# Designed miniproteins, single chains, continued (2): the designs that were tried, part 32

Each design is a single chain, and the fold is of that chain. pLDDT is the mean over its residues in the fold that is shown.

## One batch from the design tools (miniprotein)

Design m5089
Fold by ESMFold2-Fast:
Structure m5089 (fold): chain A 72 residues (1-72)
Amino acid sequence: VGELAREAARLAAEMLQAGASVEEVTAALRERFPGYDVHVQVTDDGDNLVVSVVVTAPDGTRGVDTETIPKP
């Protein structure tokens, strides 16, 4: 689950940096990881966006990863 959270956070960061909305990113991740609950949080740090992704497996196991990207 940690590996999926890392991949999801990386994809989320890339999509946000390419100009996608948080809603578009969340939808894309949920489509890419069927069977998992994917929650995306984005925090504006002034000059950067802090992207946190939580992936929950069907058994309740949680993986979390964060990426920091400059604002697009």
Scores: mean pLDDT 76

Design m5090
Fold by ESMFold2-Fast:
Structure m5090 (fold): chain A 116 residues (1-116)
Amino acid sequence: ELEALLAEVARENAALAERVRFLRELHEALKAGDLERAKALLEQLGIDTTGKSQAELEELFREVLEEELRALEEMIAEAERKLAETAPGTPKAREYERLARAARAARRALELLLEE
């Protein structure tokens, strides 16, 4: 399911697909106990990992996922608002429809990571 969702995001929005892949890679590093890789990925997000245990890194990852889910909810709401104000069937309406679809697929993918 996660692979299919990521493929859907990648078709519609490359930036969101990159974000989902990044978070999936971080999740895989934590599951593997690869603390050095997990720290490097979290530090790319501007998070200080100095002296952090695996459990603390897993909690930081959860916080990052929850923040991304909030950002995706806002992105979906904004795309839906703009779509409501746009003439149906126009290129602009199709852009907002694609963004809303990509954001919903990304949200579902991140929800699956949070369930692990």
Scores: mean pLDDT 84

Design m5091
Fold by ESMFold2-Fast:
Structure m5091 (fold): chain A 91 residues (1-91)
Amino acid sequence: MYDFVVPEDPEKALEQLKAIVEGELESLIILAEKKGWKKLKEKLEELLKNLESMDEEELLKLLKAVEKAAKLFAEGKSEEEILKAIEEELK
């Protein structure tokens, strides 16, 4: 995992944030596919496709959503609980 280092350049900070979120989403997509969780996989793939159009506020919400999802996945929570957590963070 790359530690988040905020660059002095705001454009570089946004690019680094996108890279971190992309990596987290890709990891969760692989895990969802291995579990056969089609709904979660489809939601994560949708978020990944929309990543380039997101502003800083949307990216920060998505980062919180994927970090929460990863934690719940590690805790053995269900597909529905993880989906709900993602949806709640993105509101």
Scores: mean pLDDT 80

Design m5092
Fold by ESMFold2-Fast:
Structure m5092 (fold): chain A 112 residues (1-112)
Amino acid sequence: SLAERARRALENHRKAVELLKEQGAPDEVIRAVEEFASPAELLRLAADYLKRGEITPEVALQLAESALHLAGLPDEHIERLKEAMKKGPDEFVDALRELAAEIEARQAPAPP
């Protein structure tokens, strides 16, 4: 249900913030996750910091799961990210960036 998705998004958000703090992530990442600039921005930040080795793949996956639930996207995208994660960090970064671009494309202004 929508209420259950919202509760899962909030729980995943709180878990992601806790994991970021435990991993010593940069303050800008923690702030962005706490303030929710947008789902696509969270995915891009996760990809950039994962590429730099400043967050773990587990944290990046939690951020992506939160972003997807906030955007109302289906769980099949989580499975796609998990498969990319299994292939390696570069593939996971690419998958996160692709998903961010897909979310932004869906948020484009409605055609006239």
Scores: mean pLDDT 73

Design m5093
Fold by ESMFold2-Fast:
Structure m5093 (fold): chain A 99 residues (1-99)
Amino acid sequence: STREELLRHAYEVMLEQLTPEELALLREYAEAEEPERERLVRELLRRWLRRELGLPESHKLSDAELAEYAASHGLSLEEMLAQFRGVVEGLVEVLREVE
């Protein structure tokens, strides 16, 4: 219960910190089916990493750059995408309850 409440609060805070463009992609993900959901997760990850790394919007993160970032954290790109998908699913659950 308490851990679920803390996790929910973390997702609520994360939602408030999303850019309008990231929020739009999250809403697309909520209504999408595979394989579109896979594409949207990758695009959300690119936008999140660009912000995290302080890169300009003109910098288009390649799959090679994403894989290099994942490797720097001891993960494969697919492992990082799987973990990030978990976060996206949590954000979508909170978004559906608020809207």
Scores: mean pLDDT 80

Design m5094
Fold by ESMFold2-Fast:
Structure m5094 (fold): chain A 112 residues (1-112)
Amino acid sequence: MEEEELEKKIEESREFAAEIGRELRLLLEPLEAGEKKLSEILKKDASTSQVKIEDLTKEELKEVIEEIVKKAEEVAKKLGLSEEKKKKLIITALSLLFGVSEEEAEKLLEEY
């Protein structure tokens, strides 16, 4: 129910999509530039925007998720985002980074 409503709202609102896209860029830019381990993982892939979950150990996957959560918390605090928007930012960042659905990204976040 809430997922279907979110998909409809994203589809209807160009401004909302643009705002989330800007927030995602701010989150992903420090990961590409600052973090050596994440930078090394991303450089090994054919795409700098996607990492295969299967190519990561459970320990590396947990570390990547923890870094994304930490960066999203920093971005959310700086931009004054609500807890709901922060969670959506994390889920969308994981979805984009691993090339998985938002539902799979949320499940991944709950496991780690």
Scores: mean pLDDT 60

Design m5095
Fold by ESMFold2-Fast:
Structure m5095 (fold): chain A 72 residues (1-72)
Amino acid sequence: MKEFEEEAARAFTEVAQANKEELFAEGKAMLAAGKSREEVLIALARKVAEMIEDEELREFILKQIEKAEEEV
């Protein structure tokens, strides 16, 4: 379980870093459109998760994002 969580975190971080410029530009556009910081962070996290090619890691990360949305 913990090893899978570490692999998911690594995959998420690598995809986020590889797409940092695109994510920053999209986040800036969403803020300019009047979205809250929390909404922008969740939307960008979902976008990063969707870019992960490993289906099991993607599903796990999407589930964590869904749980985080419930706490907002």
Scores: mean pLDDT 78

Design m5096
Fold by ESMFold2-Fast:
Structure m5096 (fold): chain A 54 residues (1-54)
Amino acid sequence: SRDDLRKYYTELVLNGELSGMSAMLYLMSGLVDGTKEVVDAVDELLKKDAEKNL
């Protein structure tokens, strides 16, 4: 399901298997049939990553 896909992808980014940039590019390229919900999850992860880097 979309929720399962979103959760799986989010966990990959958070555990360090994918960088935030790579995850964003992967989703934006449509390789995961990026849905609006998945894009929103990436946006949230990028905001958290920006907070850590500041």
Scores: mean pLDDT 63

Design m5097
Fold by ESMFold2-Fast:
Structure m5097 (fold): chain A 64 residues (1-64)
Amino acid sequence: SAAAEARGRRIGALLAAATKELRTADADTQKELQKRLRDELLRLGLPASVADTLVKNVVEKAKS
């Protein structure tokens, strides 16, 4: 549906922004950014397991 596609685009934008922020953040700020991203993904209706996987993927991508 159009709503699901819009939600997917919003999720993609959040993940891209979080990846960029994590690349320049210190260790304490990285933990806060991960928590904020997780909370935002949960508010968008993602299950906790999916949100946790996406946060982990963003952290890994930021390291590369």
Scores: mean pLDDT 85

Design m5098
Fold by ESMFold2-Fast:
Formats: sequence, structure tokens, C-alpha cells
Structure m5098 (fold): chain A 79 residues (1-79)
Amino acid sequence: MTKEQLIEEARIDREATEELARELEEKGILPESLRERAEEAIRETEEAIESGDKEKILEANLRAAAMLVALASTLAVAK
């Protein structure tokens, strides 16, 4: 995977995290701890992209993917 591909994935994952967090917040089912973790993941991803460091971007993508799973799981079980 190229650095440009990692940056594009990071951008997509960041946008998806923002949208899922917003949906959970609008439904009133976003736990405070999960909101804080989502905000941190978004910031870390933006910083990694700005750094241009391939390894940092890869690590940020893995953290964002984990956050997306957590948010999606929360949405799925909340009915």
C-alpha cells in the first residue's frame, strides 16, 4: 500500500467515524467515553495525515478501524 492510499483510507475512516458518532449522538445513544474516544481518534488521524509519516498513518488507520467497529456495534445493539 502506498502512502497516498493510506492517506485516502485515513480520510475515509475519519469521515465515517464522524458520521457514525453524529448518528449515535442524534439518537441519544452515544456514551460519553465512546464520544471522547471517537474525538481522540479523529484528531490522531488528522495529525497523522498532516505528518505525512506512512507508519503513523497506518497506525491511525488501525485505531480508526477499531473505533468504527465500536461505533457500528453500539448502533447495531441499541435497536
Scores: mean pLDDT 80

Design m5099
Fold by ESMFold2-Fast:
Structure m5099 (fold): chain A 65 residues (1-65)
Amino acid sequence: DLEEKIREAAREISRYYGETEEKAREAILYALENPDVTAEELAEKFGITKGAARAALSQARDLLS
């Protein structure tokens, strides 16, 4: 179930980077819809750290494979 995997990924990012689960989930969803987005753009758009943004991009890539 893709939605369950996204939820789990968002919880991991939230726990490790101190972001809210909601922000992490939205960043993952945005990266899935916009695969060319950069970590810097994600960080600025969602107000998250660049580390959390890189993690969101990595999770989105794994979900698409």
Scores: mean pLDDT 83

Design m5100
Fold by ESMFold2-Fast:
Structure m5100 (fold): chain A 94 residues (1-94)
Amino acid sequence: GERTARLLGYLDDVKTGYAHVQAGDLNSALQHLENAKEDLTEAKKLPGEREDIPILEELKSVAEQWLAVTTDPKIQELAQEIIRLTEEMLEEIK
């Protein structure tokens, strides 16, 4: 569905942002996370599908990896917000 396709794109964006954190490019990383948060907020308004579950679980896992490696408070806040949004979307489907 449309939501599933969008979530796959957001997962790729969050993975790209994670590479920027590891490289020390915090401004690019921050932008990728801000984009992912806004995109997830919009996607949450679309009907949920069971096919979203593995993508949301991977999005959550990647965001948790960001939280484990970052020392930047803004990146920590955005990673936690992405985790919250993915958990809420998973609860709506289950």
Scores: mean pLDDT 80

Design m5101
Fold by ESMFold2-Fast:
Structure m5101 (fold): chain A 109 residues (1-109)
Amino acid sequence: MTEEEFIEKVLRDAGAQLVAEKEEGDGKVYVFVTRDGGVIAVGIASDDPETIEKVKKLAEEMAREAARRHGLEDAPVLILIGRKVKNEKGEIRYEFLDGEGRDLAGAAA
């Protein structure tokens, strides 16, 4: 199971439904609709500022399109960007940024 497959499974188990996905170079975006009518977009990107910016824009665009298609134009939208980084042991980790590019884990963006 990939990290992206794990994210999809966790959000589905939390009652969110995958409604759109798209790949852009080394990045991928998933868009979910929650049972209470919220929209969540999750973008995964390499640790490259240009790729992060592209994935962030794609996630915002896809979240807005999904909101319109599901009649949720006024719904709360959450955008999460996970960047791939290597830890001290050379293992790949994902650091999550909000839609403004701020690190939600408290690490420097």
Scores: mean pLDDT 69

Design m5102
Fold by ESMFold2-Fast:
Structure m5102 (fold): chain A 87 residues (1-87)
Amino acid sequence: MELSEEEQRERLETFILALRLEAQRLRAKGTPEDLALADRLLAMADEIERALAAGDLSHGQALVEEARRLLREHGLPEPVFLPSKKL
């Protein structure tokens, strides 16, 4: 059971990318509410990125949970992608 900080960082980096992709989708809709939500998701991605740079993994995880709640509250699916890489 090796729960490394590197694994935790990779999870946060993946979530940052997912939030940015979701924000792009919201911006494509172009409504004021969607644009505001997109801006908030981008701000959260930036904060998680800063937490990674500072080594604050617990803070990064808290931001991820906050972002997930925000997505649920607005009826958006949680960012998930499966490269399904052969393994």
Scores: mean pLDDT 74

Design m5103
Fold by ESMFold2-Fast:
Order: sequence, then structure tokens, then C-alpha cells
Structure m5103 (fold): chain A 83 residues (1-83)
Amino acid sequence: ATFSPLTLEAELHLVFGEIYLGLGNSLYEKGRYDDAIEAYEKAIEHFKRAEELFAQSGDTAGQQRARDLIKEAEEKLKEVKEK
């Protein structure tokens, strides 16, 4: 099989998380800190869902990718909350 349904869903959540992370960065640059917080929180939600789905599929590399992205988004969220 080309992809398991869980792996495909996990990859889609990584894509959505990356979109929200990029949106958060753009809003942060514009000084829209409250909007940036919401975008980073949405990114974290998607990355956490991806981690769970990779765990269910046994994709340890996918789990690590999701965990690294969660950490990045959480660090960005911390930075914006300190403004």
C-alpha cells in the first residue's frame, strides 16, 4: 500500500500545522500578537494530533518530526506571550 490512512492523516496535520506556524510568524512580524498567539496554538494542536497518529501507526520518524515542530511552535508561542 502507498500510505496507511493514519500516516496520511498525520501528514495532513503536519501541513496544517506548518500553515498555522507560518501565519503566526507573519502576524508576529506585523505586531498582531494576539492573532499570532491563536495561530501558534492552532499549529500546536495540529502537530500534537500528527504525533498521536504517527504513534498509532508506529512511525517513530514521523513522531520525532511532529515533536520537533511542537517544540518550535511552543518556543514561538512563549516569545509572543512575552511581548
Scores: mean pLDDT 87

Design m5104
Fold by ESMFold2-Fast:
Structure m5104 (fold): chain A 76 residues (1-76)
Amino acid sequence: MAKEYLEKAKETGNKEYLIEAMGLISQELTRKARELGKLTEDLKKALEYIRQADENIDDIEKAVSYLEKAIEYLKK
């Protein structure tokens, strides 16, 4: 689960866990978009947070915070 990789990234400082989490979150976003047949506003916000995490990949705390927000919007 993506959240487990985010916890490992925070514990270890290893950005490979952030990359794994981003991959899982992006796949879930793509799955939901396909099922809905459209990119909803909540999915657009999740995508924007994924992009901000990628831009801040070397700032682990900041990247984790953005990916946690992306997960929240994916649950809506």
Scores: mean pLDDT 84

Design m5105
Fold by ESMFold2-Fast:
Structure m5105 (fold): chain A 62 residues (1-62)
Amino acid sequence: DNPYAPLSEYLERVKELIREVEEDGEKAAAEAEARIEASESKMFEILRLELEALVKKAKKEA
């Protein structure tokens, strides 16, 4: 038997396993990114509201 022929088959199997792991990891990463993005949006909204409150307070004291 050609000792180099089984290597190609082995590499194809490894590629399939990597793809399966990447698909599962990609779903987990997408969920984590969505949660981070939602958290960041809420933080920016809170910061904006705090800045508006500070401006209103400054105007009342002027």
Scores: mean pLDDT 66

Design m5106
Fold by ESMFold2-Fast:
Structure m5106 (fold): chain A 90 residues (1-90)
Amino acid sequence: SVIERLERLLRELGASEEEIERGRRIVELALAGRFEEAVELVVEAAREAPHNPAVQATAAAVLRILGEAGETELAEELAQELVAAGVPLD
């Protein structure tokens, strides 16, 4: 599943259990269609730690979910907020 792949990636990146739980919670909200809540939480995490690989991986997962759901306006808004917070977009 998307969640299991995210958890595995976050562990490989050296994320703490707290960081893994935060990332999982955010992505679970996005997968449940609670897009605005997921965006708010990932932007908060990005502002706190824009260079943290776990935050970057979680943000990338949310952007992908928004794109696949056709939430183009929210995806563009999130991308702009991530850039403003200093998150490198690939």
Scores: mean pLDDT 86

Design m5107
Fold by ESMFold2-Fast:
Structure m5107 (fold): chain A 81 residues (1-81)
Amino acid sequence: DEELLKKLENLSFSEQLEIASKILSRSPLPSEVITELQEKMGEAIENNDKKKLAEIILELAKLSGLSEKEIEEIIEEVEKK
């Protein structure tokens, strides 16, 4: 978890948002929960807070039932672009 958080924090806002988008497209979460997390992500972006955005993305991934390996694969896909 700490290693994944550090990887996410070191990405650009564009890369973090691409990862969030990939997780959201696969997420089984109710629309209400997704909306709340998207609002929190928007606030982090407005505050220029990459660490907070990374924390919210990791929370979204875990709530969506993604394993650490699946999260790493998504990060690698975005980094390879």
Scores: mean pLDDT 80

Design m5108
Fold by ESMFold2-Fast:
Structure m5108 (fold): chain A 78 residues (1-78)
Amino acid sequence: MKEAEKLFEEGKKLLEQAYQAHKAGNKKQALQLWKDAVSKFADGYSAKLKVLGKGNKKIQKKLDKYKKGVDLLGKKLA
């Protein structure tokens, strides 16, 4: 539980840093930070799978928001 939440928060920070680097025109740094955020998201999702089916709406809501943010930034970096 705490592991998945920590990974999602770390991924969110990396995603925000990637977005700021993209706005600054540093596409190489933005792409690297985005990849790091995707990795943290994947790790968080794997940790969540261990508690799937136990009605954890809080983790599901964070996962959905994080996934949408990653997808949106990925499209901007492509």
Scores: mean pLDDT 71

Design m5109
Fold by ESMFold2-Fast:
Structure m5109 (fold): chain A 81 residues (1-81)
Amino acid sequence: MEDIEKALKEMEEEVERTIAQIPTLSVEQARKAVDETIDRIGKKGEELMKKSKDPEEQLKISRFVSDLISRLLEARREKLA
């Protein structure tokens, strides 16, 4: 449980770092940074779900990852118009 909670926190911190950098990046750099972060977060989420054997925990991971990706997509939309 601790390993999964730590991984989720690290994923959230990575998303927050990416979003915080967007105002300092060009439009093309921001798009690339968001797309690369989405790919990494999605891949990490998939691996965490594979390691979990609890359906409730898998659902929690899935919802958390979806929320993080949604935040990244919204930040990209605002920057890129």
Scores: mean pLDDT 81

Design m5110
Fold by ESMFold2-Fast:
Structure m5110 (fold): chain A 65 residues (1-65)
Amino acid sequence: LTPAEVLELLRDHRFGERSEAVKRLQEALKEQGYDPGEVDGVLDDALRRAIIKFAKDNPIPDEAL
């Protein structure tokens, strides 16, 4: 899982939306030691907080923006 992939997923999905892509992101974050909340495919506050932590630990390089 890369920071660029997370950014693209957030651009394609709205808060509260349910999808298989969001579920895969939750699984990947959990495997890397972040707490996305339930692995239910919903883009909620718990998942957003996990993404913010991931982004702080894994900053997007200028060349990936």
Scores: mean pLDDT 72

Design m5111
Fold by ESMFold2-Fast:
Formats: C-alpha cells, sequence, structure tokens
Structure m5111 (fold): chain A 118 residues (1-118)
C-alpha cells in the first residue's frame, strides 16, 4: 500500500466520522456504523460490508441500517504496522471494485477505523 492510498483511507475515515448521515462508534477491535440517512446510505453500507466481508481478518455484519466490523486479529497483530498496511491495501483493492462512490468511501473508512482502533 502506498502512502498516498493510506492518506485517502484516513481522509475517508475522517469524512465518515464527520458525516451527519452516519454515527460511528469505535470500541476495542469493533467499529459500528449506523445509518441515520435514507435507503441510498443503507444500500451503500450493504455494498461496503459485502466487499469487506471477503477479508478473513474482518468479521462484518450488516443488519438493517447498521454495519458492524470486527478485526479477528490480536492487539499485538494490530500493533504491527506492516500487517495493518497489508490489510488496508487488500481492503483498498476490494473497495476499488465498488462503483458507488459512497459505498467505496464507507468501505475504506471502516477498514481504516477498525485497523487504527487499537
Amino acid sequence: MSDEELAVARRAAELLKNDPAFEVTEEGKTVTIVNKGGEVQTEALKEAGEALSKLPEFEVTVEGNTMTITATLSEEELADEELRRKLLGEAFELASKIEDPLAKGIALAAAQLVLESV
């Protein structure tokens, strides 16, 4: 993963946390994203969750207006910068295949938030 791609993921996380259509909660290795907006935001959340669920290091659940993503890694593994960059790079590649820009942004933001929540 490039430093430029890492900056994009960090910006996506900042934008999501400041978006009034979403409520973001970080607790340990779990990030919960609640949609306060409409059906467009719900469909984007589902698409983002489906993409991230392809990574075995993430447990992703999308129920109604809520996406929950949990890192299955230990705290020691999450402290490994090289492993975090590798996983974020894999999430970036999966997100790059998403056509909806909102879903792409949510996928990048969720991956960044869960990997930096330690």
Scores: mean pLDDT 80

Design m5112
Fold by ESMFold2-Fast:
Structure m5112 (fold): chain A 98 residues (1-98)
Amino acid sequence: SMADEAVRLAGEGAKLIVRGSEDIARGIGLGLAVIGDAWGGKKALEAGRVDEAIRSGERAIELGRYAVETVPGEDGKRGGELAIEAGELMRKAAEEAR
């Protein structure tokens, strides 16, 4: 499903965000937030909470944009872009469930 793919992309993005981060603790925190939003969105969608799933996708997009701006190098750019894609897929999955 799109929600399952969103969770997978969030996990891949989080790994790159952690790897690219100069501050490992901050990188882990940001990566966990991205994974948490994608997973939370999937759980909300499974429970019929469509608006909550949309907001979770929007948060993952914002975190991904933040990662592109703040995590250096190709890992930060790619990791952030994967988090944005995860959020967009979660939002689309939720919108189709309306």
Scores: mean pLDDT 88

Design m5113
Fold by ESMFold2-Fast:
Structure m5113 (fold): chain A 60 residues (1-60)
Amino acid sequence: SSEKEKEKKTIIKDLRDTADSVLKVTGDKDKVQQILNIVKEIEKTGDVESGLKKYQDILN
């Protein structure tokens, strides 16, 4: 489970960094909030796969 925990932390960091970039470049607060909601769901459930699918849907 140490490997799984490390991967989860890396993905959460990458999504947070992406949300920051989206905010700075586009100012799209709704998109930023959607990304941050995915991060919160991954933190709560540990379901990285489901979170990444939702993230792909946001990217259009």
Scores: mean pLDDT 82

Design m5114
Fold by ESMFold2-Fast:
Structure m5114 (fold): chain A 105 residues (1-105)
Amino acid sequence: MDLVQQGIRAIGQRDYDSAIQLFTQAIRDHPDSRDAAVAYYYLGVAYRRQGRYDDSIRSYQRTIDLDPSLTPYALTNISNAYRRQGRFDMSQQYLQQSQQAEQQQ
């Protein structure tokens, strides 16, 4: 069974610790793959659900590095994480970048 698919199922069950372990393993096994980009995206989701906003932002930044086609989705989630941290200037900057990226991709 695909580790990324198992991790997404764990998120659906609110088992964020298991999801983090599964995505981390998927990234370790194939660090530069498209599956790693998707794993970083959902790793960001899992960290956000746990209130681990710095870890979430880092994971979404790695998603963009590996798969630029996910840039609008990752930037929107980075904006939301900064908003939850009270960093409204950063939230607004990333929201604007997300809207621009949607028009370019």
Scores: mean pLDDT 86

Design m5115
Fold by ESMFold2-Fast:
Formats: sequence, structure tokens, C-alpha cells
Structure m5115 (fold): chain A 81 residues (1-81)
Amino acid sequence: MKEEIEKKLKERIEEYKKELKKIDEEAEAKLKAGEDERKVVQEETAEKLRLIGKEIDFLLELEKAGADRDFLVELSKKLMK
């Protein structure tokens, strides 16, 4: 069961990294197109906060499924590197 949790968390973090990169690329493209910098930064920040919220919800579901919180935190830190 622990291996299933590790696999799900690893896949989720890789997806999070890809979505984060996409947000950065979209913000850069908007700035190059001459869009308002303040608006771009606000939208980028809002999307990143939304992604963080989804990751928190995912971690809470893993905890509900029997994963230890400290284990999830340490594994997340390791996988984010």
C-alpha cells in the first residue's frame, strides 16, 4: 500500500511541475505580446495558488487513505527536487 501512495504522489508532483512550467511559459508569452505586466503577474500568481490548493487537497486524500503526514511531507520535499 505504501508503494501505491509513493507512486501516486510522484506522478502528481511530476504533473504539478509540468503545469507550473506551462503557467510560466504562458506568462512569458503574454509579456512578450505586450500584455499588462501587473495583470499577467496577478493571473500567474492566481493559477499557481490554485495548483498549490489542488496539491494540498491531494495530500489530504492520501492522509485519509492511511498515509502518515510526516511521510507525505518528506516524500514531497524529496520529489520536488
Scores: mean pLDDT 77

Design m5116
Fold by ESMFold2-Fast:
Structure m5116 (fold): chain A 76 residues (1-76)
Amino acid sequence: MKTIVIKGFSCSSCASKAVDDAQAVIDELGISEAKIELIGQDQAQVTVPEKDAEKVLEALNEKLKAQGFGAEIVEQ
C-alpha cells in the first residue's frame, strides 16, 4: 500500500471537498482497495495499492489544482 497526502486546505468544508474529490478519483479509476481519511482539518490521506498510487496521484493533482490543493506520495 502507498499513502497519498492532500494538503493546502484549512477549513472543514474545504477538507470535505478534498475527501469528495479523492473519492471521485478512486471511483473513476475503479479501485476497490482504497481508504480515505481526514487527519485533522488540514490534511487528508488516501491509501491505495502500490500499482495504482501513481495513477491516483496524477488524477488527484488534476482535480485538486482547481481548488489550490496539492497531493503527494509520502514514504514511511
Scores: mean pLDDT 76

Design m5117
Fold by ESMFold2-Fast:
Structure m5117 (fold): chain A 90 residues (1-90)
Amino acid sequence: AAAAAREELRAQWAAYRAVLDEMDKLANTPSLTTEQKRALFAKIPADQLARARAFLDRLIAAEDAGRLTPEEQAAIDELRAEELARLAAA
């Protein structure tokens, strides 16, 4: 049960990160103009981002309520550190 929960958490985070990485790759493609980047960015489904955000919001609510296992908390802390490092990297 705990192992399956950690695997699902990581899988959902990986899906979220894949969408963000696609957006970041488009933003940092030097052969594309700003207008072309904006058009391609608009093709990324907003509903995918909304579902990923809802997942994160549920995890934050569970953390605030003290309902996360120590393993889930550690995984979330690692994912937060990775996200901060990514956002800091130009």
Scores: mean pLDDT 69

Design m5118
Fold by ESMFold2-Fast:
Structure m5118 (fold): chain A 83 residues (1-83)
Amino acid sequence: MREVTVTPPQTGSALERAKDAAFRFAMRHVRSHSVAEIVAALAPVRSLEELRAALRGLGVSEENAERIVRAGAEGKPVTVRVP
């Protein structure tokens, strides 16, 4: 296990910040999916709950998905553990 820090943008709506944090995390740490697959999963998301579900669909743990989405929406950095 290693720790990674995700820093969301400080501008935009809560959903926009959370989606950006999720994209940054997924593109860097989700190795089982291509960039196109990550975009296809995350781009149509319209709520924070849908974003959490989409991250879980990409193989992100429920705990990490919840922490990334919450911190992203709040514009706060979050540290999560990945394998």
Scores: mean pLDDT 80

Design m5119
Fold by ESMFold2-Fast:
Structure m5119 (fold): chain A 59 residues (1-59)
Amino acid sequence: PLEVSRESAEGIRLSINRNSGAWLERLGRTELGEWARAATPEEAYLADKAMEEALLAAR
């Protein structure tokens, strides 16, 4: 559903704010920020999974 994908995009921004630092610096905030604004619901969902995996690996 579209609403779930939109929440994923917002969750990505919240995750960025909470888990910024080395991870974001490696990816580049400008690149991720631009992507998040232009991302489709499908891209947001896939990226949410990738980001969640990266956050788990950081532990």
Scores: mean pLDDT 51

Design m5120
Fold by ESMFold2-Fast:
Structure m5120 (fold): chain A 88 residues (1-88)
Amino acid sequence: AEAARRRSILALVERSTRRQTEAEKKGLRTVSEEHLEAIKERLLASLPPALREEYADASLDELQAAAVEQVTGVPREEVLAAIARGRA
């Protein structure tokens, strides 16, 4: 079912974000600033032109949410909420 697929995607996003947040709290540097910029550029390139301008100065979390929406059809607001829940 569509609802079950959406729930699974949101659960995965929340779990992944929580794991990342826990690593950061332990003082572990998981990704360099240079690598984050490369990821951001790649995500922007995957978005439609209209959204690229809107998200050019967006946070990595906002950009990831927009990319997940484009790939999976899960609303970006729900993806952002899952990311927020993962960040304790």
Scores: mean pLDDT 75

Design m5121
Fold by ESMFold2-Fast:
Structure m5121 (fold): chain A 93 residues (1-93)
Amino acid sequence: DLEELIKKAKATLDIHYVSIIIQTENNQIASTPVRPYLKEQVEKLKEEIKKYQEKHPSLKLTLVISEPGHTKKETEELVKKKIEEIKKENEAK
């Protein structure tokens, strides 16, 4: 079905790749797998993370979000860079 193929192709134009970096009070760092999100899903995720952060103040949550047109691999590289920045900041304190 051509209409379904075009609809799926158009959906990929608005895809953001997202990961959440989680930092504990003991400076343990983990990240979620990089997953594709639509713009409205990203906005909902931001609200959910804000509520989760308020409920779990001992955790620090950082979103890594790529704009449409960026690949999953590029987003994974951004996550790695952000984790290294967080580690360096923690070592300096």
Scores: mean pLDDT 81

Design m5122
Fold by ESMFold2-Fast:
Structure m5122 (fold): chain A 90 residues (1-90)
Amino acid sequence: GVQEEVERAMKEIDEILEKGLKQIEEAKSPQEMLDIAFQTVNEIIALALRAAARLTKEYGEEGRRAGERLVEEAEKKADELFDRVEQLVA
């Protein structure tokens, strides 16, 4: 159902974020940290958009609304990642 697809997408997003955060902590320069952050954000947003499209196709209006919330959550996680990078490069 819709909830199972959202949970799967959220888990994949969290795994990408966790990997990105670890790479950022291991980075040797502020530029490397920013490059990893941009790559991680792009992967998270792309995954959320693909999941939203699948949800809309499979479940119509219910899937579209679930997909919109999924994209909003991905955007929030992206903002939090950049906030963390700013703190690490300060």
Scores: mean pLDDT 87

